# Designs tried in a protein design run: designed miniproteins, single chains. Part 13

Each design is a single chain, and the fold is of that chain. pLDDT is the mean over its residues in the fold that is shown.

## One batch from the design tools (miniprotein)

Design m406
Fold by ESMFold2-Fast:
Structure m406 (fold): chain A 93 residues (1-93)
Amino acid sequence: SDLGLQLLQAARDGDVARVEELLAQGADVNYKDSSGMTPLHLAAVFGHKEVVEVLLRNGADVNAKDKDGLTPLDLAKMFGEEEVAKILEEALK
């Protein structure tokens, strides 16, 4: 549905309120785009700590792999997003 695409955009933009609204409307927290990226992957790439926390509380798969086999944690580390990387490492324990 287009809710999934809107959730990806909100996660990329760091729009916490929009992420929460879309999840309340039934958006799939683990929706994947054509590259296999989830909202959690996009929030990790762009360092949106609060969006990462909201997605994890709503059941985001911390182990989801994109088409290149990369997890959200791999992307956070690749892009130097240290605070997001710490949150994702704690979610893996």
Scores: mean pLDDT 91

Design m407
Fold by ESMFold2-Fast:
Structure m407 (fold): chain A 65 residues (1-65)
Amino acid sequence: LKKGEIVTATKDYDATADNELSFKKGEKLKITAVSSTETGWVKATSLSTGATGLVPVSYLKPVPA
């Protein structure tokens, strides 16, 4: 995953902290930042809600177009 990439959620996720993003399966997210130290998480903005937060990489699938 790279900054600026659009990804699709493969399953639902409920945020457990204020800095995390909740999303639903099929939701499209734009990657806004990738951590150099935390490879399992990226920062993304939901294209559906406009909310931004940390999301688990394992829940995401790239959608190049």
Scores: mean pLDDT 76

Design m408
Fold by ESMFold2-Fast:
Structure m408 (fold): chain A 59 residues (1-59)
Amino acid sequence: GELYVAVKDVPKTTPQFLELKKGDVVEVLKVVNDHWWEVRSLTTGETGYVERGSLEPLK
């Protein structure tokens, strides 16, 4: 999938959300809607939902 990087720390507020640190790289698994994406962390291997605004393309 497409690779993105977290632009800020993302807290784990619910079991379905993915905790990220700024600079963590994620792979996009599914675009649920314009605000929420299902991703996999390449750092931890965990999957979960993240807010699109917390990510930018890895390029």
Scores: mean pLDDT 81

Design m409
Fold by ESMFold2-Fast:
Structure m409 (fold): chain A 66 residues (1-66)
Amino acid sequence: SEKEEEKKKLLKLIGEILRIIGDIIELEKELEKAEAAGDEEKAAEIKKKIEELKKKLEKLREELRE
């Protein structure tokens, strides 16, 4: 039962990691569009969102290593 609970936790964690990676990819596409348009303010906001998601991803990766 403990091994099954660990597997469920691992699968849920992997699902969350994949979702955040997907969100980062979409934001990176938006960043490219903002930079191509010369929208420095929008590019800065998107960069902040990407950094926040990367920090969240690192915390989840730390939990995965434990």
Scores: mean pLDDT 84

Design m410
Fold by ESMFold2-Fast:
Structure m410 (fold): chain A 62 residues (1-62)
Amino acid sequence: ALNQQLQQALGQLPLSHRLQLQQLSKTDPEKAEIAAAVYLGDVGQGNLNKTTLQKAVQYVSQ
């Protein structure tokens, strides 16, 4: 099921990547949640940047 972490991650992604992740969340919500958790886990270590966000989206797009 979608959780608050996924919704927050979607809001922080670049627009184009956010749309791709939203599409994946409709077809495979579990993979979308995993990508959001990876992104937020990195943020918890004080490492928030666009490269990390793009890596999470690339993982989800696989």
Scores: mean pLDDT 59

Design m411
Fold by ESMFold2-Fast:
Structure m411 (fold): chain A 67 residues (1-67)
Amino acid sequence: SHMEEVFKKFDTDGDGYISKEELKRFLKELGRDVSDEEVEAIVQAADLDGDGKLDFKEFRVFANPWL
């Protein structure tokens, strides 16, 4: 799956989560220039567990419009 490949590419720590920094890098690779504040707002909106990271399910829902 392309989404699984993208997730693994940006999950550089291999912990099964995408950090705010990794999410910002992902968006920049898609040609989306976002501020740190915008990325923080996205993570807060998508992160239902409040851990400041996105798991694969949360990432998939968020990333679907850009993939």
Scores: mean pLDDT 70

Design m412
Fold by ESMFold2-Fast:
Structure m412 (fold): chain A 60 residues (1-60)
Amino acid sequence: SEEEKELIKEFQKLTNLKVDGIFGEEEKKAVLGFQKIYGLEEDGIMGEETLEAMKKAANG
């Protein structure tokens, strides 16, 4: 969906990955790492919960 692609792009921008809206191996690895560290569901899918956790981590 468009919403999912937008979230993927935002995630890629935050992690300095290529901003193409495609969820690949690098994105999945980064998502799983954040989900594990922040106690989120470890599904390897980038969602709003994972993105919010990353934004909080980046802002301190």
Scores: mean pLDDT 73

Design m413
Fold by ESMFold2-Fast:
Structure m413 (fold): chain A 58 residues (1-58)
Amino acid sequence: GKLFRALRDITRVFPYSLALKKGDIVEILKEVNDDWWEARSLETGETGYVPASYLEEV
């Protein structure tokens, strides 16, 4: 999938959400809707939902 960078720290807000630090690189697995994408962290290997607006394409 496409690679994106976290623009800020993201804390886990529900059980299926992904926690990230600013600058973490993620692979987008699925654009579920306009607000939330399913991603895999390349730092931890964890998968979960991330706010699309907090990501920047690498």
Scores: mean pLDDT 83

Design m414
Fold by ESMFold2-Fast:
Structure m414 (fold): chain A 67 residues (1-67)
Amino acid sequence: NYLNFGMIYFNQGKYEEAIEYFQKSIEEDPNNALAWDYLAKAYEKLGDFEKSAEYRQKAEELKAASE
């Protein structure tokens, strides 16, 4: 499960590797709001606040659409 691998790398502070696995998770399921949320958090940790905001918005839109 790519999402779980991404979370393991994220918790180790390996944000670039975490991003790779979160992107793979999104390729398998683009409606996985949790994967988008973690992708946003990883970019925030790398100081890419613009990408972080974009992916956070995507996660929020998916959460709203699932209601």
Scores: mean pLDDT 84

Design m415
Fold by ESMFold2-Fast:
Structure m415 (fold): chain A 106 residues (1-106)
Amino acid sequence: FEHALLGDLEGVRAALAAGADVNAADENGFTPLHLAAATGHLEIVRLLLEAGADVNAADKDGFTPLFLATRMGHEEVVELLLEAGADPNARDKYGGLASTGLTNLP
């Protein structure tokens, strides 16, 4: 699903209209939603979610689209994914460590 990575909104729309699986994963477990979220393509993220993309899909390393968008600093994509029902607690386990993980090792 190269169109999601390249920011080609019309290419994504055409592929979905042709019956492309919105949740198809590549060899690394990346769905179109992972690629659009990692690259900050807000309009493509919206289109994929409307088409039934699994907002909580995990790649081979267990990363979700929300985690990738957060890590890459794509704030508008993060907000859209949370509105679509992304579970921040499933991947925000690192947030708890960030406040204490390097402060105290008894």
Scores: mean pLDDT 71

Design m416
Fold by ESMFold2-Fast:
Structure m416 (fold): chain A 63 residues (1-63)
Amino acid sequence: VEARFKEFDKDGDGVITAEELRAWLESRGHDLTDAEVEFVIRVMDKDGDGVVDLAEFEALLSP
């Protein structure tokens, strides 16, 4: 879980921003629009602060 989160969290600040998610996806050959990146963040962002923290990411990976 932590290792997977670190693939998205390039700066190691404990949150995933739209910019970090976009950069990670582009590095893997995915070209997403700003609206698509914001949609992914919105789906994952339970607190509505515009970022995904480790707890929200862990909640998605828990069965």
Scores: mean pLDDT 61

Design m417
Fold by ESMFold2-Fast:
Structure m417 (fold): chain A 160 residues (1-160)
Amino acid sequence: FAELVERLGSEDPEVRLEAVREMYALAQKGNEEVRALIEAGAIPLLVALVRDSEDPEVRLEAVRALLALAQGDVENQRALIEAGAIPALVAALRDEDPEVRLEAVRALLALLQSPDAQENVAALDEAGARPALEALKEDEDPGVATTAAIALRTFDQHLP
């Protein structure tokens, strides 16, 4: 896990992309692997790749890895939020790549469907998730538009 996280910080973009893909695959194995990745410091590096990578493939795989982590337990979701994942995911809702936008909506939807959804909704609202999801209802990609409408409905159910 520590070696994999170290490769995320590589100056070689191919090494970073391979590390993100391996991390996504590992996150799919279960909550134990997800916890090990979080403990090794994966979340801040994934957040940085979503925000700062010029390569849409790297951003896509980083968002997919964050989605896999967000689908974990409440403890994993709290670690994700504390590491600044919500502002990065909200920014990804405006990405040029429709696959990046779709996976970002799915990650935010996972947080909205959490047992801690009420606390997560406050953080999402502060980060501007609601107006970003509203804009995505009219997205050119039907999958993005449909998923954004579902996420917005779920979001609105938790607002006062």
Scores: mean pLDDT 79

Design m418
Fold by ESMFold2-Fast:
Structure m418 (fold): chain A 67 residues (1-67)
Amino acid sequence: MEELWKKLQEAVKNYEKALENNDWDALNEYQKEIGKLVAEIRKLEGLTWSSAEERGQANMALLNEAK
C-alpha cells in the first residue's frame, strides 16, 4: 500500500515537471501511470466511485495537500 502511494507521489511530481517543461509526451505517459496507480489503490482500499476519474481527482487533491 505505502509503495503504491509513493509511486503515485513520484508520478504526480513527474507530471508537474512535464507540465513546467511543456513536454506533452511525458504528460501523457505520467497521466496514464497516475490513472493506473489510483485504480490499484482504490481496489486495495475497498472503495468504489462512480468513475475512476473521480477517484483519481480526489486522490490527487489529497496528494497536493500533502505537499
Scores: mean pLDDT 69

Design m419
Fold by ESMFold2-Fast:
Formats: C-alpha cells, structure tokens, sequence
Structure m419 (fold): chain A 68 residues (1-68)
C-alpha cells in the first residue's frame, strides 16, 4: 500500500469514530512517506486534542520536516 492509501483508510476510520484505527493508519502513511503532510496534519490535530505528547512529537517532526 502507498502512503495515500493508508491516509484514506485513516480518514474512513475517523469518520466511523474509530480514532485508534485512524491514528494507526496515519502513522503507517508517515512510515512509508515521512513528508506526507495530510497525514501529519491530521495526526497533529488529534495529538493536540488528545494531549498525547508522543503522538504530538511524531506529527510535529513530519509536519515541519524536523530531523533529530
């Protein structure tokens, strides 16, 4: 599967209220393409809403192209 396909699966999960599956698929999209901004944006918003520091760090790194 491509990053785009995982992103679409994440969006479908989110629309069905399955936040956990949405996060999992967005993370898989970023594993395939670390610069896939749509997945990074959605994860960033979810991390802020959930106050998840680990997820926030991963989404921030992908969204702003920050390398450790």
Amino acid sequence: MTAEEYYEKGRQALLNGDIETAIENYLKALELDPNYKPAARDLFMLAVHLKDKELFGKAYEALYDVKK
Scores: mean pLDDT 79

Design m420
Fold by ESMFold2-Fast:
Structure m420 (fold): chain A 119 residues (1-119)
Amino acid sequence: SLEEVIEKLAKALFEGDEEAFEKARKELLELAKKDPNITVEVGGSKLTPLHYVIALYDIVEETHPELVPKLLELAKELLELGADVNAADNAGRTPLDLAEATGDEELIELLLKYGADEK
């Protein structure tokens, strides 16, 4: 499931386990190939794979900032598979709204390049 794969990604990033990250990344991309905009409710929020990957930036920036480029590449791969760059969660938050909260300029530029609305 998407929820199980995101849990595996979060754990791998928290532990700095690059092999576990690559395994979970492959599982996420296989789900995204079937439906790049698949949603799961977590804590009352209806999130897409792209929302989850951006949410993982908070974990990585505090623990293993050297792994930030791996999350950026995963976000790019989801966008290349057809992830809706303007998908809104239950609170109306888009991937760009979440990315602006991280302060990661490369992530913000990536989303804008794929057509994210600046408003």
Scores: mean pLDDT 82

Design m421
Fold by ESMFold2-Fast:
Structure m421 (fold): chain A 60 residues (1-60)
Amino acid sequence: GPKLAKALYDYESLDPKVLNLKKGEELLILEEVDHTSVLAKSLKTGKEGLVLKSYIEILS
């Protein structure tokens, strides 16, 4: 099933494919895209986008 994760750092991008992050934000990992990126959903905003694996901690 989907895994819970937490943003380790703030990150902002103008790329609409990339999910903007606030440190401490809870995310739902929907799928792995490649060795550096996941597709995630923000539990705060409901927005989906690409997230760098190095910017998140998996909680489950």
Scores: mean pLDDT 84

Design m422
Fold by ESMFold2-Fast:
Structure m422 (fold): chain A 71 residues (1-71)
Amino acid sequence: MLSDEEIAALFNELDKDGDGYISYEELREVLSSKGYSQEEIDAFFAAADKDGDGRIDFPEFAAYLRELSEA
């Protein structure tokens, strides 16, 4: 399971602008560099973006990763 420290570190890598949100482009760049496929990245973004505004905040990101880690 990803630790809270690892989740926070990953979010900080994705949130290059420090605005507290992750865009699709930021997610794609970081996760593809870690070996995730484009299909996996697209599925991740769609599942985590609860608001449908094209951005993922930290609580949504952390909740989604915790759900994946506990399944």
Scores: mean pLDDT 73

Design m423
Fold by ESMFold2-Fast:
Structure m423 (fold): chain A 62 residues (1-62)
Amino acid sequence: MKFIATVKYDIESEDPKYLNLKKGDIVEIEERLEEGFVKARSLKTGKEGLIPEELLENIEEV
């Protein structure tokens, strides 16, 4: 089961564990984790990392 979502806000982090994203970017959700985080991949850059689920919208199955 594959899900995509849209990023609500610009996200910038100095920790490479987290994804840096721009508002409106599309991500593929790879795994839902504890504490409201998801592991995702940016469709624009191909980079993977953690995002707070609350910063994602329009989550849909593809």
Scores: mean pLDDT 80

Design m424
Fold by ESMFold2-Fast:
Structure m424 (fold): chain A 65 residues (1-65)
Amino acid sequence: SKEEIEELGEKILKAAKELGIELSKEQAEEIARLLLEGTPLGEIAKKFGIDEKKLREIVDKAVTL
């Protein structure tokens, strides 16, 4: 749902900021949508030009928030 995407997106944005990675709110929400759809992490990383290991760190941190 849109609400689930927005909530996960906020957690991703916060986690990225704490790890020194700049994301817009729009980018964080799109990453959240793709994660909820089951898109492979490597494909998401490629789409946004983010290192896959860094994106994994962001996601792992976001789920603790």
Scores: mean pLDDT 85

Design m425
Fold by ESMFold2-Fast:
Structure m425 (fold): chain A 60 residues (1-60)
Amino acid sequence: MVGALARAKEDFEATTPDELSFKKGETLRIEEVIDDNLVKATSLTTGKSGIVPASYLEVL
């Protein structure tokens, strides 16, 4: 899954500085798998990176 592209299934609003906010339909690149629930990703729309819930993403 590292280096894969993923699409946001739902809107997500970051609650901490380490998390990334995104909108449904946004495309993200998976940079690192942290655990079964969390990945580090970069938004291809905004260029910002952060921690996101894996359950909010559909891997392409």
Scores: mean pLDDT 80

Design m426
Fold by ESMFold2-Fast:
Structure m426 (fold): chain A 112 residues (1-112)
Amino acid sequence: MLKFDDNLQLTLPTDDPLNDELFRAVLAEDVEAVRELLKQGADVNAKDGNGRTPLHLAASLPESERAVEIVRLLLEAGADVTAKDKNGKTPLDIAKEVGNKRIAEILEEAEK
């Protein structure tokens, strides 16, 4: 649940409210919100408390057309496919572990 202080500042897991909204939009599989937040200048390579980027979270989503489109939007915005989380895993490692075959294929091509 989002909380606001006396200055209407969003209390989220990151120091940037725009980046936190990007993480939430990815987890909600909200393609339009992801597109608009990237257009507003959200950092596509922002990291959460576990060192995960939006691309790491997208790779962990249940396989759907929305998840595939979110991965493509993040890659088009310059997402770093080589970024490692706190466990040393790339988005591709996560996609393979959860069995997201289409997302894994997209990420493998982007690593070249």
Scores: mean pLDDT 78

Design m427
Fold by ESMFold2-Fast:
Structure m427 (fold): chain A 60 residues (1-60)
Amino acid sequence: IPAIAQITDDYTGTTATELSVKKGDLLAITEVVSDDNVIATVLTTGQTGVVPMNYLKVLG
């Protein structure tokens, strides 16, 4: 079951697999790939990619 999370600060992806997101964006976490990174989908755009967990606040 995906968890909903909110971006806490702007993040610019450095690789083609990473998301670029803005503070306040809502994401559905679809997979945990490591302790530091998740795969998530931006709810407003439908873009999917890797996001560092340090930029996420899990809401439920």
Scores: mean pLDDT 79

Design m428
Fold by ESMFold2-Fast:
Structure m428 (fold): chain A 58 residues (1-58)
Amino acid sequence: MKLYRAVEDVNAVSPDELTLKKGELLELLEEVDATRWRARSLATGEEGLVPKQAVELV
């Protein structure tokens, strides 16, 4: 299971990005590129892009 946690608050700057609160749990769906993942928020069920630097493996 690819479960991650936001290490900081993240504000989406584009419609394809997720807004995250620090401590929010995420399911990794896929690696999009070297700096971004596609993930699903377990709190909201929304999917979007997140920076790899803003999340850590639980």
Scores: mean pLDDT 79

Design m429
Fold by ESMFold2-Fast:
Structure m429 (fold): chain A 62 residues (1-62)
Amino acid sequence: SVPPFLLVAKKDYTGKTPEELTLKKGEKVLLLELVDGEHVLAKSLKTGETGLVPKDVLELLE
């Protein structure tokens, strides 16, 4: 499959750095890129903002 993929936040997450997104549980994002073993680059569908998210915060939508 080719990005972007649609994902949902499994839990509330507050960004630890300016590069990270702050998400509320149930918010949807587009996966743009896999950055490392712990983070993905994603775009919030609610705000349109792009940033890093820990991969354990997100779940793939079918």
Scores: mean pLDDT 79

Design m430
Fold by ESMFold2-Fast:
Structure m430 (fold): chain A 92 residues (1-92)
Amino acid sequence: SLGEDLLQAARLGDLELVRELLEKGADVNAKDANGETPLHLAAKYGHLEVVKLLLENGADVNAKDKNGLTPLDLAKKYGHKEIAKLLEEAAK
C-alpha cells in the first residue's frame, strides 16, 4: 500500500520517494505494526530533511507508538539533536 511504501521510504531517508508518495495521496500518519508513523521512523533514523517534509505535510508530532513514545522521544533516544530541536519547536 502507499502507506506501507511511505513508512519504508521514511525509514530509509528517501526524500524524493517520500515526496512522490505524499503527492499520490499516501497517509502522512500511516502506522506500522509497532504503531510507528513515518515521522517516528524518520526521527529514529536521523533523516532531517524527511522530518521537515513530513511536518510540512501535516504529520502528527504527538503520535505515540505502541511503547507510548513520540517522534521527539525517538529523536532524543537515538541522539538526533537537530531533529529533536525541530520537533520540540513543532509541538508548541
Scores: mean pLDDT 93

Design m431
Fold by ESMFold2-Fast:
Structure m431 (fold): chain A 64 residues (1-64)
Amino acid sequence: EIKEAFSEFDIDGDGYISAEELSILMPAQIGITEKMIVEADIDGDGRINFEEFLTYMTSPKASD
């Protein structure tokens, strides 16, 4: 499930996914990945946490 996928994406093991990690796993969506992080989650580092990732994957990608 998403939790398992998140663990695989979270190479850091800190509970966050960086734009670089997502870009490596989804090179075709590099622009979408960084845009998503900047717009959806402003942690100050350009990373998304599990909660934001869940919201993005299970809910509309737009502000809805």
Scores: mean pLDDT 59

Design m432
Fold by ESMFold2-Fast:
Structure m432 (fold): chain A 63 residues (1-63)
Amino acid sequence: APGDVVVAVKDFPAMLPNTLSLKKGDVVLVLKEIDDDWWLVQSLKTGETGYVPASYLERIGRV
């Protein structure tokens, strides 16, 4: 859900415009769930925002 803190469970290479590249173990904040497949997230490490497949993310907490 928006406001959830989630972790990347596998590496995601950014291949499309407005997507965010992630490494396994990267922690991100969910800004918006666009649909069941894609979420808009913000990297807590870099502050960068972008779209990531929801299947690459696992919930670890709320902020």
Scores: mean pLDDT 77

Design m433
Fold by ESMFold2-Fast:
Structure m433 (fold): chain A 117 residues (1-117)
Amino acid sequence: SELEKLIAEGLDVNAKDENGETPLHKAARAGDLELVKFLLEHGADVNAKNKFGETPLHLAAKYGHLEVVKLLLETPGADVNAQDDFGFTPLHLAEIQGHEEVVKLLLEHGADTSIQP
């Protein structure tokens, strides 16, 4: 993609737009598994927070992108229990949206059910 070429040519993989979103946030929201893989291989911050305190994992979980959630959780240092600015974890967002397979996957990777918004 054009973004992959720009990153290879020295574009900051962790650059934030007006919404505080990195390329990894956008790829995770879109469910673009291959772009998520590419960005992580090029030093994308798995725990980057947008202007709402959301990580890429929050967005992947909210939109039900199971394979992206799995890849993010398998990335070293990923915070499964990150809270956004409203106190919501990825588990809360997956539960609110009814993404049962994502809920199960988050619980298998240590999501804490005792965290309250």
Scores: mean pLDDT 89

Design m434
Fold by ESMFold2-Fast:
Structure m434 (fold): chain A 159 residues (1-159)
Amino acid sequence: AAPTVTSGAEVEAQVAQAGEVLRKTFPDLELEGEAVNDTLADVTVRFTTEEGPVEVRLGINTATGSIGATSDTPASREVGLMAQAGAEAIKAAFPDDVNGAHLVTSVVAGVLGYLLGLSREEAARIALEASAVINREDPSGLDVTPGVEKAIELAEKLA
């Protein structure tokens, strides 16, 4: 089912909030959002691995509840696939309740999954379990903090 439509500006704010929470555990991880229009937001992620600096570019479509890579880099493609798997799992579990915080949490789960060497199924599970925390602690779906904190906890436990 299609998610509840969230504005690109709301996603931009939620990406900024997620970046602040992530930096407390991963100080070299940068997460930046930019609203493109009412239903589209761009997300840029930067981090360092043993292989060197990595830049990931993703797009969030709030009308379809879809996440995809906007760059042809291997990291962007894999993080995009992990994030999309999370978004699909959330849509299956909460078809009428998917919002921007769920989509941003799916991006966070994809980034952490890639960084920590997790499978797409593990990243999707992290996104789903973290999104369930958002639904319990902030039903408005405006505060991404509890979802991001849960995603970090679950990702570190699986790594």
Scores: mean pLDDT 82

Design m435
Fold by ESMFold2-Fast:
Structure m435 (fold): chain A 119 residues (1-119)
Amino acid sequence: SMLEAIRRALERGEDVNAADEFGNTNLHLAAALGDLELVKRLLEAGADVNAKDIFGRTPLHLAARAGHLEIVKLLLEAGADVNAKDIYGRTPLHLAEEAGHEEIVELLKEAGADTEAKL
C-alpha cells in the first residue's frame, strides 16, 4: 500500500521531504489518508509541516478536508500555518467548513484561523 511504502522509505532513511510529480510529500499523503502514527513519525524525522503541493495545499489543508481531527491537532502542535492559502486562496478553515467538519472548524478558530476570510 502507499502507507506501507512510506513507512519503508522512512525506515531506510530516505529524504523525508522528497515530493512526487504533484508536489506531495509523504506527510501530505499520511495526513490525507489518516495515518496518525505515520504523521507523528514523519514529523519526528524532520518532515516540513508547511510543504506545499502543486495546488499550494499543505498537509493541514488535506487533514482538515478529510476530517482527521487528531492529525489536525498534531500538525498545529508541530507549527503548521493555520492561515496557509492554496492557489485558490482557500485556507484549512475553508476546506473544513466546506466538508462540514465542525470540531475541526472550532479547533482551527482556536488556533488563530482568520474568520474574516470569505470563499
Scores: mean pLDDT 88

Design m436
Fold by ESMFold2-Fast:
Structure m436 (fold): chain A 125 residues (1-125)
Amino acid sequence: MLEQGTTGLHIAAREGNLDLVKLLIDRAKEEGDYDLLLRQNSNGETALHLAARNGHLEIVKYLLDEAKNDPRIKESLVNAQDNNGETPLHLAAKNGHKEVVDYLLNEYKADPNAKDKNGKTAADL
């Protein structure tokens, strides 16, 4: 199996390139790669982690809207933990991205009680 660390989706999400995010997801669907949204880089981060960390609200919305067609992917994506035990909600809160925090809690019911490796919830950050 070919292990991919950082994907083009990670880079596009980190840099706020929504058009490239859309292109890469559409191509992944055409190629039958429906799990691209769940792929983790070497830090255990998904594209959603990187979008949330950088406050790219429209990319956060797009990624979660794509995931909602498969409830298993949606739940796994919104609550995914990186190598520090941080969820996308932790990274948004830690970096002061209030609109992303509000969106994750209200629209996608991200777990507000999830704890990182230091025992901190998003509200503690």
Scores: mean pLDDT 81

Design m437
Fold by ESMFold2-Fast:
Structure m437 (fold): chain A 82 residues (1-82)
Amino acid sequence: SEKEKLLEESRRLIAAILKDLLKRPDISNPEALKEKLEKIGEVSDEEAEELLERLRKELLEDSLTPEEQEKAKKILEELEKK
């Protein structure tokens, strides 16, 4: 369904952001980011809904700079508008 596609796209987007962050040499907590990336790959579409909400909150609070948080928010909102 359309909702399932949006969740899948959101999951892929979050995974891509986490992978890009892991490429940086000066990441303060690379192990936590790696664990979040692995969890994204392990969940079913139904389970992904709650996990994505939790991961969004954790990413915004712990893992992204304010500038990266703003970019991530805009991209996620763009996907959700469809």
Scores: mean pLDDT 56

Design m438
Fold by ESMFold2-Fast:
Structure m438 (fold): chain A 80 residues (1-80)
Amino acid sequence: QIRDIFRELDKDGNGYISAAELMAYVKKRLKDMGQNLSDEQIQEITDQIISEADVDGDGTIDFDEFVTLVSKYPTLFNPE
């Protein structure tokens, strides 16, 4: 499941996802889950999550960084 999500976000197939791709995914999940959150609050939470995932600050997230992110925010990536 985690690997499948990573592959779907990895549009270029290069083994990395862009921060922009992850941001779009997180925003969608937060909107689906956080019905009481404003767009501004969703953006703020998303920015915090992305900054934690992109440890290198290079604008790309590898599989290990993505797995770490899923461990911190399991409900965003496992809706069950």
Scores: mean pLDDT 72

Design m439
Fold by ESMFold2-Fast:
Structure m439 (fold): chain A 74 residues (1-74)
Amino acid sequence: ATISGKVTDENGNPVANATVTAYGLGTDKTATTDANGYYSISVPAGTYTVTVSAAGHDTQTKTATPGTVNFTLK
């Protein structure tokens, strides 16, 4: 399964090179956002804690199952 989405800032601009980490049972999976703010992480089915960090922004965390998960950083 896949967790994917877009990372934007508080002004709606895409955040490139943000680190997205999905924490699940037994494995951490990490991706980096592209120039348009998109990311994709391949994970087994299950519930994950997804954390996004980028320079100059507060870290944001969401609980998610595989699917589309978007983030807005402040």
Scores: mean pLDDT 82

Design m440
Fold by ESMFold2-Fast:
Formats: structure tokens, sequence, C-alpha cells
Structure m440 (fold): chain A 96 residues (1-96)
């Protein structure tokens, strides 16, 4: 469906760091909390890959900061594992 396609593209854009594509897809109604086969949300992928401005945009659009992937990892866990200090700080604040 269009919803599934938008969600898949949002996951790809968040992983790649394509801020303009993320913004466009959210404006078109992409599910901000879409999940891939591993349970990764766009917020997981942006946090893992160090895309701070995309993390901000996703949170502004209702991304769930406490979402867990299939291994029980949150976006915060992935940011910390990858040394993305500013993203980790932002995600801790969002969980408070």
Amino acid sequence: SRTEELGRRLLEAARAGDLEEVRRLLAEGADVNAVDEEGYTPLHLAAENGHLEIVRLLLENGALPGARDNEGRTPLDLAEENGHTEIAKLLREALS
C-alpha cells in the first residue's frame, strides 16, 4: 500500500541521513513509527547513524523515544553504542 511504501522510504531516508526526504515523507503522511523486519523505527536508524537533525524532526512528529527493536534496544541504546553523545542527550531528555 501507499502507507507501507511511505514507511519503507522513511526508514531508508532516516538511515541515509536525507533530511529533506524525511521532511517530505512526513508531510505526505508517512508513519513516523514505521518498523522494518528487525523492529527498527526511523528514530532507531537516525540515532544509530548520527543524524541529529533527523532525530529532532522525528521527535517533533511524534516518534516514540522508548521504542524497542526485536533485540530490546532503544534509539538511545544505539546512539550510546555508536558514540553519538548529543543524540543520546536529546533522547534521554525525551524519555524524562
Scores: mean pLDDT 92

